# Designed miniproteins, single chains, continued (2): the designs that were tried, part 53

Each design is a single chain, and the fold is of that chain. pLDDT is the mean over its residues in the fold that is shown.

## One batch from the design tools (miniprotein)

Design m5831
Fold by ESMFold2-Fast:
Structure m5831 (fold): chain A 80 residues (1-80)
Amino acid sequence: SLLQQIVSLLVEAVGVLTEIELAIRNAADQATRDAVIAAAQALIAQLQALRAQTTDPALRALLDAVIARLQDAIARLRAA
């Protein structure tokens, strides 16, 4: 179901956000940073695809919020 797909990607988002936090904290090398950014960008694309499949305003708002959080995290990692 769409909700099961959303829940699965939200769990994945927690993992990616954790990897970004650890990369910042540990002053990770460029290769590690690039890999984590690529993973976050792939997840954003998957979330955008799910957003396109729903007309529910609440689900769209939830997906938009998670996408924004991942975009912010990428920007923080790039600035660190």
Scores: mean pLDDT 89

Design m5832
Fold by ESMFold2-Fast:
Structure m5832 (fold): chain A 76 residues (1-76)
Amino acid sequence: MDSAAMIESKRALFPLAPEEIDRLVAASKDPSRENAVRWTAAAIVLMALDVSVREGDSRAAIEEKVAAARARLEAQ
């Protein structure tokens, strides 16, 4: 295991485009099966970045959590 390689792999997931964040917010509000699957997949990716997201999180909350995770990676 190489922690530097792990950090680089996580960095490859950034930056999330603003449109991707908008899509995450939209998916969290729409109970349709398609949007639930997209929300779940995105939540798994964010959890891999040590970001805990909640159903119904606002756009600002999601952006703040993503920015905090990115700042932690840059600090390492």
Scores: mean pLDDT 61

Design m5833
Fold by ESMFold2-Fast:
Structure m5833 (fold): chain A 102 residues (1-102)
Amino acid sequence: SPLEEIRELVEKMLTATPEEAYGLALKILSLVYRNPELVDEAIRILQEALEKATNPYKKEILRILVETFEKLKEIDPSDEAARRKVLAEGALKLQELYEKYK
């Protein structure tokens, strides 16, 4: 299920290298973007991970994903342009973060 895949990707991301974590974060972003009905559960999973995370890079990934999903939650699912803009902004923030920690 997409929800179980989100949980698995988050757990893998927390122990991954910076490069692998970036790739996993993009997969999480894509999964939630394609399954807007799961956004509230995804935010809860990410917030729980954020409470347990000790690595600064992993904490910032989790914060970017939570902020991006909170923005997606406020947008009508049929507003493709607005949703794609938020997706692109989230992906760019993840890329800029990876450039800092690589």
Scores: mean pLDDT 89

Design m5834
Fold by ESMFold2-Fast:
Structure m5834 (fold): chain A 59 residues (1-59)
Amino acid sequence: SAGEALVRDLVEDGRLLPGAVESLRTEKADQAAANARVIGRELGLSDADTADLADYLRS
């Protein structure tokens, strides 16, 4: 998915920690949209990339 590819790139660039991503998907999937919005703002992601991140975090 686009969100999976985005997260892979952010982890490879050291902008996201893999353990934090796993925690958000496993423990906070119900908060995926809210978490993606905060992360997107912090990392300067576009609205489209933020939406893709939200979809990935809820999967």
Scores: mean pLDDT 80

Design m5835
Fold by ESMFold2-Fast:
Structure m5835 (fold): chain A 94 residues (1-94)
Amino acid sequence: SVKDEIKEVVEKMFEEMKSRFTNEEVIKVLEELEKKALEIIETEPVENVLSKLSEVFGKTMGENYHLFTPEELAAALRLWTRMLTEIQAIIDKS
């Protein structure tokens, strides 16, 4: 299903992101964000997924930005943006 393809992209991105960080507090934030992202994909209509993912990411980073180095924050933003682009491509093909 479209949602299963989106879940695979999300899980792969969070696996890559967590592999790049060694700070336990950052990893915990990413694990909570992954859980929220997967819940959004499960519960929201497909057309709402991208906006809701952007909202939860913005809120999570806003509340926790002080835990990230500038380099870690830049890496997280790049990986998240790539994930959103891949999700948009999945939705557009459906």
Scores: mean pLDDT 85

Design m5836
Fold by ESMFold2-Fast:
Structure m5836 (fold): chain A 93 residues (1-93)
Amino acid sequence: MKAKIGASFRALGAPGAQVVSSEVEDGEKGEEATVTVHIRAPQPVTVTAKVINSAAEGETVTQTLTENDGTFTAKIKVKEAGSETIVRFTVSP
């Protein structure tokens, strides 16, 4: 049974920051799944990706994006088959 990966986006105090696109790849147990978010911002922003449930393992990744368009990618190791895993992307100034 495949694990389902969901992406959740939250903008905190970053006016004009938008998610232009998001891609989520479902993974099986023991495999890495990739969550990619394309962000447009009129100013430099910090993007933090965090796995928010226990069904997968992933490093909390923080990246500063310069103004204009940026792509942020988080890799997650699927811990349980048939589970739903959520990665939260937080965008701040």
Scores: mean pLDDT 61

Design m5837
Fold by ESMFold2-Fast:
Structure m5837 (fold): chain A 57 residues (1-57)
Amino acid sequence: AEEAARKANELAEAGEGKEALAYALSLSRQDQIAALNAALKARDSAGATVFAEALRA
C-alpha cells in the first residue's frame, strides 16, 4: 500500500502520469483502496488523484 503509493507518486512527479495510472490499474481493487488511503494519510495529492482515477475506471 505505502510502497504502491510512493511508486505512483514518483511516476506522477516525473511527468509519467500515464505510467502512474497504468500501474494503479494493474493493482487489485483492494490494493488501490489501500494505496489511496496511504496517499491521503501522507498528504500526497498526486498519488491520491492517480488512485482515485483508477477506482473510477
Scores: mean pLDDT 75

Design m5838
Fold by ESMFold2-Fast:
Order: sequence, then structure tokens, then C-alpha cells
Structure m5838 (fold): chain A 77 residues (1-77)
Amino acid sequence: MTAKEKAEELWKKKTGGKYGLHFVEPADPSAAPLVTSWFDGESIVVVETALFDPAAEELSEEALKALEEEIAKALAA
């Protein structure tokens, strides 16, 4: 399971399946930021976060904690 797959699973679990994690390809191909989004039925809010390499084989504990903070921040907005 890749770091991307683990991040997607964590996002789904923490949001109760309401919001999806989307990896958006940046305009600059040399950049590889992790971009998260949520959908409230009317709009999509995108939060750009460079927390980890999504192609990595494992998601670090530090990256997991950072993702949980971003999820909480996004849902509290």
C-alpha cells in the first residue's frame, strides 16, 4: 500500500466518507504537492499541502498527524 493509498483511506475514515482526497497535478511539473479537497454540494474547497511524497511506499507518522490537522482545519472552516 502506497503513502497515497494510506492518505486516501485516512481522509475517508476521518471525514466519514463525505469528502474525497484529490491529488491535483500542478501546473509546474517539477512540483508534486499533495492537494486535498472537500465538496459541500455547492463548491469545492481546495487545500494545497506538501506533506509527503504520494508515490512513497509508506506514510510516516509525522505525515499522518499533519494530514489529521489539515482535515480538522478544512472541516472547521
Scores: mean pLDDT 57

Design m5839
Fold by ESMFold2-Fast:
Structure m5839 (fold): chain A 80 residues (1-80)
Amino acid sequence: SPEQIQQAIDEANVRIGEILQSTDPEEQKKLLDEMVEYLLKNKVPADTLIDLLRFLRSQSTNPEVREYIDQLIKEVEELA
């Protein structure tokens, strides 16, 4: 439902804050995987999920985390 999708997006914004506060790249990757899985489970549209991932990439300072986000974007695009 639209309300369920919006609730999932609101939860993703909280998770984005947690990802950006982490200083451990392996923890950031784990939290990214958990967020993507959560959004897919709640049937958030691929375009919305990609926009959230692109926002995270723009805020991330670690090149390895940015490259990991690029791989997640490709995986989500392949599901669409």
Scores: mean pLDDT 86

Design m5840
Fold by ESMFold2-Fast:
Structure m5840 (fold): chain A 62 residues (1-62)
Amino acid sequence: MTSEELREETGERLQKKGLAKDEEGIKAIGEEAVEKFEELGDERGAYLARLGKENALEALRE
């Protein structure tokens, strides 16, 4: 999986779990994506995955 593929997949999965109001799913997907981006050496991708996770969780709490 390339960084671009992982970015697309992560965004889609986070959006789907957000719509389902699945807090555990959002956390799991976000943390998994961060690990995968770090393995790829994509520090910016890891940062954006953390940010996406936080934003999705914040939206659930509103």
Scores: mean pLDDT 79

Design m5841
Fold by ESMFold2-Fast:
Structure m5841 (fold): chain A 57 residues (1-57)
Amino acid sequence: PLNAEDYRKLLELLENGNEEEKGAALVLLGYPYQVPPDPALVKEAIEELRKKIAEAP
């Protein structure tokens, strides 16, 4: 299972990474691999990660 540190790293990749890094982060979160990644899926993943980070101890 992913912990809060893993979620923060994935969030950083989705917000500031290149297309390949964003695609890899999406796969780690259970989304299909895409390059360039779908902007709607990137936005959804960012929102989901922020929620998980806020809820994690």
Scores: mean pLDDT 77

Design m5842
Fold by ESMFold2-Fast:
Structure m5842 (fold): chain A 93 residues (1-93)
Amino acid sequence: ALTKVSEEEYKEYLERLARELEELARLSGDRARVDRLVAEAQALIAQLRAQGVSMDEQIAILRAQLQANKDTDPDKALVYQLAGLRLLLEKAL
């Protein structure tokens, strides 16, 4: 259960997010692209939160959008992945 997440599991979530950001920087060679994708992920989370959608439903929406975009729009897929990882970390805390 996420309510009983260990300190090690919190670190894993943070390291996973950091790794995704490093991977983005490495693949694009473009810090502006990484900054844009992070900003888009934060804006998406804020938008879902403002709509009053539950955290579990927010995560489900982000997972569905990731699956829909993973093969057609890698930048959009990555925004959904980053937002999903952020919400999973927040739920674990």
Scores: mean pLDDT 70

Design m5843
Fold by ESMFold2-Fast:
Structure m5843 (fold): chain A 70 residues (1-70)
Amino acid sequence: MLSEEAREKIRERLRERFPDADEDTLERMIRQAENDALSFKKAFKLDEVTEGIIELAVDIAIIDYQAQQA
């Protein structure tokens, strides 16, 4: 799992972008972004999840959610 701090940053970004999303949908997006961030950490052999990785994971979650709405 990501740190509580990293998870909170993801939650804040997604909540700001999708204020109309219900809580269950928001939590699913957070979990997706968390999984992506951890995957990037492993792929790039990083010691921890950086701000850049968090932003990238959030970006992907936003794109994926918008694609599902299309």
Scores: mean pLDDT 79

Design m5844
Fold by ESMFold2-Fast:
Structure m5844 (fold): chain A 92 residues (1-92)
Amino acid sequence: SMREKASEYAEKVSKYYREEAEKSTDPVKSQLLQQLSEKYEKLSKSTDPQDIQKAIEEGEALEKEKKYGTKGVIESVGQRIRQVGDQVDAEL
């Protein structure tokens, strides 16, 4: 079901932020990542359709990021910059 998929994605997002918090040497960044982990753990238990939709979208973004790693995130940002440039060139 969509609820089960959303709950699973929210749990994956929560786990990701928890693991990143443990790897961080910056105490401010670590605290923020821990708060994000707790937020998504609560979302995994929510039955609100808005929370479910947000959890799915963020889970899909996280899975894409994990698939490509840090390099993939840089490449995605680079692709977005190129797409904006292409649109500007097409409109000029």
Scores: mean pLDDT 63

Design m5845
Fold by ESMFold2-Fast:
Structure m5845 (fold): chain A 92 residues (1-92)
Amino acid sequence: VKEELEELLKKLEEALKNGDVEAAIESMKKIQEIVKKIAKETAKKLGIPVEEVRREDLPEEVQKLLEEVSEKIKKAVEEYGHILQEAVEKLE
């Protein structure tokens, strides 16, 4: 899981550096799918609905990677503008 998320984070970073919005969106979708899967597993272990799963309930390595993703997206939106804002809005 950690290695897969780190690989996707690197791909996201390279895509953003190259202005490849399509590759950036693809990487973000894959990261989101992995996070949703982990959230569902965490919800099942805690006996709560998946929508009640907090970031703190996720494994520590996943929390750190999500912080890095969030920071990179925030900086990219500031530098690369409206196209990345549309991509983020399309993530559920």
Scores: mean pLDDT 70

Design m5846
Fold by ESMFold2-Fast:
Structure m5846 (fold): chain A 90 residues (1-90)
Amino acid sequence: SMAETYARIAELLDKVRAGLEALRRHPGNLSAEEQAVVAEGTAALRELSVLLEPHAEELERRVRELQEAGLDPLEQLRALAEHFRRLAEE
């Protein structure tokens, strides 16, 4: 269902955000646990590229709006994940 797809997109966006947060905090000194989080985020990016293709135009618009509002990439990922979670609940 579309609701399951939206929930999966939100989950994958959270994994990307977690990976980027780990890299931002400890770029040269990742623990084994943090390395696993980064690997999960990288895998999530590949799956997201397929799942987000039907939503590319709306995604581009939303990213532009978030960038114009001054949100950094981690804030943008959080906002996008929340948006797709909301869609999954409808």
Scores: mean pLDDT 83

Design m5847
Fold by ESMFold2-Fast:
Structure m5847 (fold): chain A 112 residues (1-112)
Amino acid sequence: MIEEIRKRIEKIRKLPLDDQIKESEKLIDEIDRRIKEARERGAPQEVIDELEELKRRAMGLLIASKLELAMEEEYRRFALEKGWDPEALVAAARSSAEAESRLTAEIFESLR
């Protein structure tokens, strides 16, 4: 059960943003139901705590996905106002985030 939920979170992270939002909302609802069922059957507190932690992770993914989608929509809107290619600006923003991620990885590698 718990390992199944962890695998679902990792799969959701690889989906397009719209699907990440939809599947994260479904997963949160499913975890809530499983927490209620676990409490009703007198499951150990550590099982309930682990489900609540997984729910927090799913909620974090949902919020992050919604913020990223809103930012991409704002970038497209801004580009259109300036007469720029909206998809080029979104691609540049994504490329910048990837470059920052690579730089962070290189810094941690050098701190061995």
Scores: mean pLDDT 78

Design m5848
Fold by ESMFold2-Fast:
Structure m5848 (fold): chain A 76 residues (1-76)
Amino acid sequence: LEEELRRVALEALRELLARRELSPLQVAALRAAADGDSDRAHELMSQLSPEEQQATLEAAAEIGRLARERAEALLA
């Protein structure tokens, strides 16, 4: 169910983007992380300011929470 988990993560990203205004670079980093591309996510994160990195990490934590919530609903 790798595809299902990926879709759940992307759904959570969409919900977060509706709640917060993120820069295109922050969005690209979050998408790379959601796709499992750790190298690309790290590269994009290194281009962010420390403040933007912190905001992106907070967004990633929120995505993880939403994705787990949705995955539990999908698998139960």
Scores: mean pLDDT 72

Design m5849
Fold by ESMFold2-Fast:
Structure m5849 (fold): chain A 103 residues (1-103)
Amino acid sequence: GLKIPSRNASTDEYREAGKKNYLLLLKGEKLTYIDAAALAVAAVYESDGPAPLIIHLAELPLGKVLTKDNVDDLVEKLTNTFVREKDKEKIRAFILGILEAQE
């Protein structure tokens, strides 16, 4: 199952959660925008349910590979669609944690 930090968790705790979830769920796979976004949003908004997330994930570029160079582009796309501005840095930290664990 997804490792979800407390709602009051720091950005460093969200970064560690990203690392742990990559190792549990995505180890050895090519990480796409959709994969990273799905895990990060599920971790930050666990209580909001999965159905709205599927619709917003469909707006992301299909098959686009996530790298350190495009993390800010992904975070901006998510913030412009449904991620609340107050949660932006938690989403960013989680995505960076995934990417750090991949390399």
Scores: mean pLDDT 71

Design m5850
Fold by ESMFold2-Fast:
Structure m5850 (fold): chain A 87 residues (1-87)
Amino acid sequence: NELIELLKEYIENEDYPAAGKVLETIAEKVPDPTLSNLLENAAEDLKNEKPNAKEIAENVLKVLEDFEEGKITAAEAAKRLIKGSIS
């Protein structure tokens, strides 16, 4: 998936605002509303460069890779995003 590869590249370069924009596009393509909303929230956190942006980005990338590969369900992906977004 080209978008996930692009997301990974921006995260590796610590360009969290750019990573957040790519993540917004990924979220729009996710049919599960709960997972889509959680990804949109993570995208906003990355765009705003919150203090924990690196941790959010790394967790989101791993979750999306596992989800895209069919290793986890949308429900499991949502649970992992919630754990990574501890305020």
Scores: mean pLDDT 83

Design m5851
Fold by ESMFold2-Fast:
Structure m5851 (fold): chain A 61 residues (1-61)
Amino acid sequence: SPLEEKIRELERAREELRRRQEELAASPDILDQVVADLLGIAISSTEMLIERLREKKKELE
């Protein structure tokens, strides 16, 4: 399914964003911590999109 493929791609992107966020959050630099917070927003947005695609898949089944 095209929706399953897109969900899988977004789950992979979320994993990559989480790894980068953890790296920056471990930095003592305030600017790195701010970037980590911004990545947190990106992760949340990606999670929301994954959930919306899962809902759409259920509606089409």
Scores: mean pLDDT 84

Design m5852
Fold by ESMFold2-Fast:
Structure m5852 (fold): chain A 70 residues (1-70)
Amino acid sequence: SEAIEQLKKAIDELNEKAKEHPSYRRAAEAGRKALDAIEKGSPDEAVKAMQEFASTLAEAEIEERKRKEE
């Protein structure tokens, strides 16, 4: 339950950031897919979705940094 609560909080924070920085929108969507997989009790899907979430979040942070350097 605690892990689910933390993931929900992270998704909410990413949706908030996405209002000003659209690159975070994809990260928020990946987080929602991870949350859905965890709640459905699909361990293999949850692992894949969490990996996608981590990768998408890292990409969003890199894209925002590069955008500000232009």
Scores: mean pLDDT 79

Design m5853
Fold by ESMFold2-Fast:
Order: C-alpha cells, then structure tokens, then sequence
Structure m5853 (fold): chain A 67 residues (1-67)
C-alpha cells in the first residue's frame, strides 16, 4: 500500500544518497537519488510525495557536498 511504498521510497533515496557520498560521484549519485524518487513517487499521495521529494532534495544536496 502507500505506506509501504513511502517507506521503500525513503529507504531507496537514502541508500542512493549514501552510495553517492561514499563514491564521491555527484553525477551518478544525483541520478540514483532522482531514479529512486521517480520509481516510488507515482505510488504515493500528495503529502507523501512532498515528504519523499524533501528527502530526495536533502540527499542530492549531501551527494553534491561530498563530491
């Protein structure tokens, strides 16, 4: 359901950001975070999409800062 999709999406975004930071590859890390958001966002309601988008934006910022 939407709760499971949100939890999976948040985990996927966070894992993509952590990998991007560890590899110090901003381009790949940003793509992976965006791909995780795009995969799960269509399964979510508007409030959950906004929360996942905020998590993705923080992940992208962290990946860029680590590169």
Amino acid sequence: GPKEAFEQGAKAVEEAAVRGMALKDAEAGVRDVQAAYDKYAPKLDEAQKAQLEATARRGIAAVRAAA
Scores: mean pLDDT 82

Design m5854
Fold by ESMFold2-Fast:
Parts: sequence; structure tokens; C-alpha cells
Structure m5854 (fold): chain A 119 residues (1-119)
Amino acid sequence: MEKLEQERKERERELLIGEFESFLNMILWLGYKSDPEEAKKIAETLKKEAEKIIEEIEKVDPELAEKLKKEFEELLKKFEEEFEELLKLKEEDPEAFLEKLRSLSPVLAEVVEKRLKEE
């Protein structure tokens, strides 16, 4: 019984984390590919979806949910505040743009590494 409960909880956690990572990856890629105003609109939409995922994670692991929520909020805030600088990097040096976004959170660093491996 206990082993099945632990395996089920771990799978649920992995799925929710995977969904959150996918949203972060989408924001990174859309910021890289899209115009700044379009990227902001997409980020606002993704924020609402990410908040729902974080609520589900909070039911399973409240500490992880708090960490991911803070990292996502900081990502969106810095993306908005530093966007003019990021826009210039995006056009002149896409790799530097991704590295700068990586500096925002440890979770984001894993997402950026995954993106670079796909190239």
C-alpha cells in the first residue's frame, strides 16, 4: 500500500512539474521569437495557466509550489522590467538572451539547457 501511494504521488508531482517547465519553456521561446508586445500578452495568458498548475502542486508539495510560484513571478516581473535590454540581446545575440533569462531561477536554468540541447 505505502509503496503504491509513494509511486502515485511521485508520478503526479513529476507530471505537474513537467507542465510547469513546459510553460516556462514556452515563455522563453515566445520571448525569443515574438515581438515584445506580443510576448507580454502571451506571458500574461501563461501566468494564469501557471497559477492553476501551481495550485495543483500545492496540494501535493506546498514548499515546491511556493518555490515555483516565486520563480515564475520573478521571471515575469524581470521579463517585463528588463524587456528593452532583452529585446536588443534577442536580435543581436540569441544565446546571450537565453543565458540572461537563465539567471532568473534554477528551474529556468534547466529549461534553458533543455532548449539548447534541442538545437
Scores: mean pLDDT 63

Design m5855
Fold by ESMFold2-Fast:
Structure m5855 (fold): chain A 107 residues (1-107)
Amino acid sequence: SLDELAAETEKKLAELEAYLKEKYPDNEKAHKAMAKLKAAVAELLKLLLDPSASVEEILKARDKVLEAAHELLEAVKDSPDYEEINKKLREILDLLREMEELVLKEK
């Protein structure tokens, strides 16, 4: 279940990155925000899959993901595809939230 949610999160994240590269190849701010989001999600997934990780570490990593997500939305706020990007990003955040709820109840 957790491994399946992690795999789906990574797949959705790769799809979002590919979408941004195709639609906005020259939006440097969006690509920087996407790279930051990828790093933050990778850190959070590692902690969510680690039974020794503390609640504090998980919540701190979550805050970094939310910060990077906000930066990405800010970078594309004037885009005609803002709603589509926001939808794809919310799908990723919903998967991470589901994993957090499963992990934190066992801590």
Scores: mean pLDDT 89

Design m5856
Fold by ESMFold2-Fast:
Structure m5856 (fold): chain A 81 residues (1-81)
Amino acid sequence: DIEKRIKELEERARAGDERAKAILFAMQVYLNLKKTLSEEAIREALKKAEETDPKEVLELYEKMKNSDKEERIKLAEEFIK
């Protein structure tokens, strides 16, 4: 279940796991973009977030949060591709 994974990641992020923080942030973006992106594309973004430096993921997703809907989709697609 995705909810159980989120809780586990929250505990790991609290302990200082940088990858867990990146994945949690990607999950927050997933919830905001679920209606505009396919679930498969979101899963690929989550996998990339786990493998990417947490600072880069956080900066990207902060830009997405401050962007309009079209720009958010563009940034997400660029990250996935």
Scores: mean pLDDT 65

Design m5857
Fold by ESMFold2-Fast:
Formats: structure tokens, sequence, C-alpha cells
Structure m5857 (fold): chain A 72 residues (1-72)
């Protein structure tokens, strides 16, 4: 998997999610589109994105790069 391509896709998903108020849904959808198992988890009243442990570090790195490349 191309880390830069995933980071770019996540940056776009974060922007869409902020605009719509559905960040977790947009991120989960983008991860699934890139072959990463991701789902929305309800914990109490909060929705969270969960990924398989083997992909957790890859997703963290991609998100960090996406946030760093986002315009201020």
Amino acid sequence: MDLEALAAALAAALRRGIETGRVAEEVARTLRDHGIEAELSRFGTSDRVRVAPEHRELVREALARALASAPP
C-alpha cells in the first residue's frame, strides 16, 4: 500500500468530515476503499473508527502526514 496515497485520501476525508460533521464515517469509508478493514464502533454515545491492529501504525502514520499536509 502507498503511504502517500493513503495520506492524501485521508486528508480529503478529514476535510469532508469536518464540513459535514461526520469525520469518523468519512475516515472509515476512505480506509475501506483502500483495503483497510475499518468500522464505526459505538462506545456509549461516541462513534469511533476501529482498524485491525496490524494496520493501526500505518493508519496513524498516514493520518499524521494528512494533518501535516492540510492547509492551516
Scores: mean pLDDT 72

Design m5858
Fold by ESMFold2-Fast:
Structure m5858 (fold): chain A 83 residues (1-83)
Amino acid sequence: MEKEMEEVLKKMKADLPAQRAALEAERAASTDPVMKEILGLAIEALDKIAAVLEDESLSVKEKYEKVKAILAELQAKVAEILA
């Protein structure tokens, strides 16, 4: 389980810059204000995840739990906007 969490976090860290760039490009291309808001929240979530992944004081489990919390918060905010 812990080894699986470590591998997920490593892949996430490697993919993060490309994912952020893709979301910024999508937000710039979008004319829908709702979509721009959702993409902005997603970019903010990626920035928070990047900070967690770079924090050498955190264990693998602590990083995983913090990332999970950030994603849950993002999902809740998106659901509220779409309600």
Scores: mean pLDDT 83

Design m5859
Fold by ESMFold2-Fast:
Parts: sequence; C-alpha cells; structure tokens
Structure m5859 (fold): chain A 66 residues (1-66)
Amino acid sequence: MIELPETKAELGEELSEEEREKVREIAEELGWSEQTIEEMLKAGISAAELVKAARALAARRADPPT
C-alpha cells in the first residue's frame, strides 16, 4: 500500500475539530464563503495558514486609509 510519510496537505485535513471550526468562524468573520475556504484547502493552503491570513487581514482593517 502507498503510505504518505509527509503530507502538508494532509496535515491541513487532519487538523483538530477546533481548528476546523475556527476556520469556519474566520470565514464568517471575513465574509468568505465556506466554498472559498474549501478551495483554498484543496489548493494546499492549510487551515493554519488561513488563520494567519485572517489575522493579517484584520491587522490591515485596523489601519484604515485616512
């Protein structure tokens, strides 16, 4: 059988239930659809990277253009 010794994509899929739920909450907070989150995960972006992106976007919103 084929075993995956190291899979970055699988790490995203094997995230804890809390991390998956947090990704969905972040999608709602940012106005992203669940479909967008799923497509990003399919593209190899981990939920941890999505969390970091959400935090970066929140930081940008904290500095509105004057």
Scores: mean pLDDT 62

Design m5860
Fold by ESMFold2-Fast:
Structure m5860 (fold): chain A 64 residues (1-64)
Amino acid sequence: HMLSDEEVQRAAGILSLAVDYAVAQRTGDYDAAIERIRETAKKYGILEEGDEVIAQLRADKAAA
C-alpha cells in the first residue's frame, strides 16, 4: 500500500496539532498554541480537527 499525498499531508497535519497541543500543556502558552493550531489546520486542510483541538485548549485554559 502507498499512501496518497493527501493522506500523508493529513497525517503530518494531525501530528503537528498533537505537538502544538503538547507544547501548550508544558508551557501554559495556550493563546500562542491556539494561533499555531489554527494556522496548521488551515495549511494542511484539517480545519475541523483544528477546531476540535482549539476547543479543548480553550477548555483547558478556562480550567487552569
Scores: mean pLDDT 79

Design m5861
Fold by ESMFold2-Fast:
Structure m5861 (fold): chain A 86 residues (1-86)
Amino acid sequence: SKLEELIKKAKEHGVYVAGTSENSLVVRIPKSQLAVPVEDIRAGMRPSEVLTGKAAPFGEFADELGWRIADVWSNAENVYLRLEWE
């Protein structure tokens, strides 16, 4: 499934999977691996627009599978991105 493929790619690129549901994946990203500030992240953005550095290959792969940013929240050191496919 698209979800299983994305989970595998997250693990291959050191991206932590914080949660899953039927149509979504939540990943935890260090703020240092964001291409934009948290406040600039919007639903509908491509993961590759948001992710840089070590997380960039994961973002590019998510784009290829049709995943998009659905939600964003943060704590002290990390950002959580909920990704969904359209």
Scores: mean pLDDT 86

Design m5862
Fold by ESMFold2-Fast:
Order: sequence, then structure tokens, then C-alpha cells
Structure m5862 (fold): chain A 93 residues (1-93)
Amino acid sequence: RIQQLQQIVLMLLEQMKKTIRENAPEEVAEELVKRLEEIAAAVKAQDYDKAISLTKELIEKIKEDESLPEDVKQQLVGTLEMIITLLQEAKEL
């Protein structure tokens, strides 16, 4: 179960990296991708509290970013909120 939840989260993070690179300026894309990689590292380490904290920080960063289209922001925030839910479930296992 934990391995399946981790794999789903990691796949969602990879999909978001692609969406960010296609929609953000290069400098913004590299910063956001680096933050996604930090979340992925925390997930792989099974440090779910850190992964959740980093994900919440990324949500705020995306909401404040003026270079991303609003519909892309809503899609990314929605995916990150789903990741928080999955990580909360993994923490309870």
C-alpha cells in the first residue's frame, strides 16, 4: 500500500514537472522543478511531514507567481492538494 501511494505521488510530481516546463519561463520552471524534486526526495525518505510542509510551501509559491497562466496555476495547485491528501493517507499507514 505505502509503495503504491509513493509511486502515485512520484508519478504526479513528474507530470507536474512537464506541465511547468511547458508553461513557465525557464527561470521560474527551474525553481519550481527544484522544489518538486525536494518533495520527491522527502517522499522517498518516507519523511511525510517534511513532504507535506514542502508541498504547502510550493502551493503558496505557485499562487503568488505572476508568470503562470491562471488555469495552469489552478491545475498545479489542485494536483499538489491531492498529493497532500495521499501523503496524509501514507502517514496513517
Scores: mean pLDDT 84

Design m5863
Fold by ESMFold2-Fast:
Structure m5863 (fold): chain A 70 residues (1-70)
Amino acid sequence: SPLRVQAVERMVEMIRRGASLEEIRKWLSEIVSPEDLGELMSVVTGVLDLKARDPEQAERMLEQVLRLAR
């Protein structure tokens, strides 16, 4: 859906800008269903964990997430 694409694009932007897990969760909870929220938050958690260890791999994962949403 267009809403899901927009949610994913802004989620990726927030991660790139260094937004916290709670900031991203709060924003997503206002615009997506509880089912989509669970799915997207699992992605956010995984990417943030990866970003702490390997920022280059995290960026590649974000590019893949954007590609899959479109």
Scores: mean pLDDT 82

Design m5864
Fold by ESMFold2-Fast:
Structure m5864 (fold): chain A 100 residues (1-100)
Amino acid sequence: SERERLRELRERLLALIRSLSPEQALQVGKFLFERLRSLAQSEEELQLIEQLEEGFREAIENNDREAVLATFEVAFDLLASRLSVEELEELVEELEELAA
């Protein structure tokens, strides 16, 4: 059940990102990375988040949709390691509202 809910939330996030313009994806990504940084509990985790955000910016600049989606998948897995399924669902809802 929880694993199924996580898969559904991941697909929901990816479907959102696929529907966005590059500018909208950049805005959603900035919000997501700010949230990830707020949840970081170690210097190593913070550095990983910084590397992901840099790769995300490059993917947007290069119009690399596959790299953009891959970045959101990694970001989702990091969030899922820190947040409950309910908190993760609320975050996905916030991202959907931001994109609207």
Scores: mean pLDDT 84

Design m5865
Fold by ESMFold2-Fast:
Structure m5865 (fold): chain A 70 residues (1-70)
Amino acid sequence: MDVELGEKAAVAAASHGGGGPTGGAALRSAGDEGIRKGGETVGLSQEEAKRKAAASLLAAGDEEGARAAL
């Protein structure tokens, strides 16, 4: 069993798919399950959007902006 080999393979797969398409696929799966629940999906979508905005500001080094966006 090679944990190193397994992790490297996973990282390579993620790099191949890029950030955009990988994120889209994950959102589609979560969206399908959330549709059945309804309320949880609505709440998740709003929080997810705010979290992404805050993460973008944090990446730029703007902690104050991130807090305001969240």
Scores: mean pLDDT 55

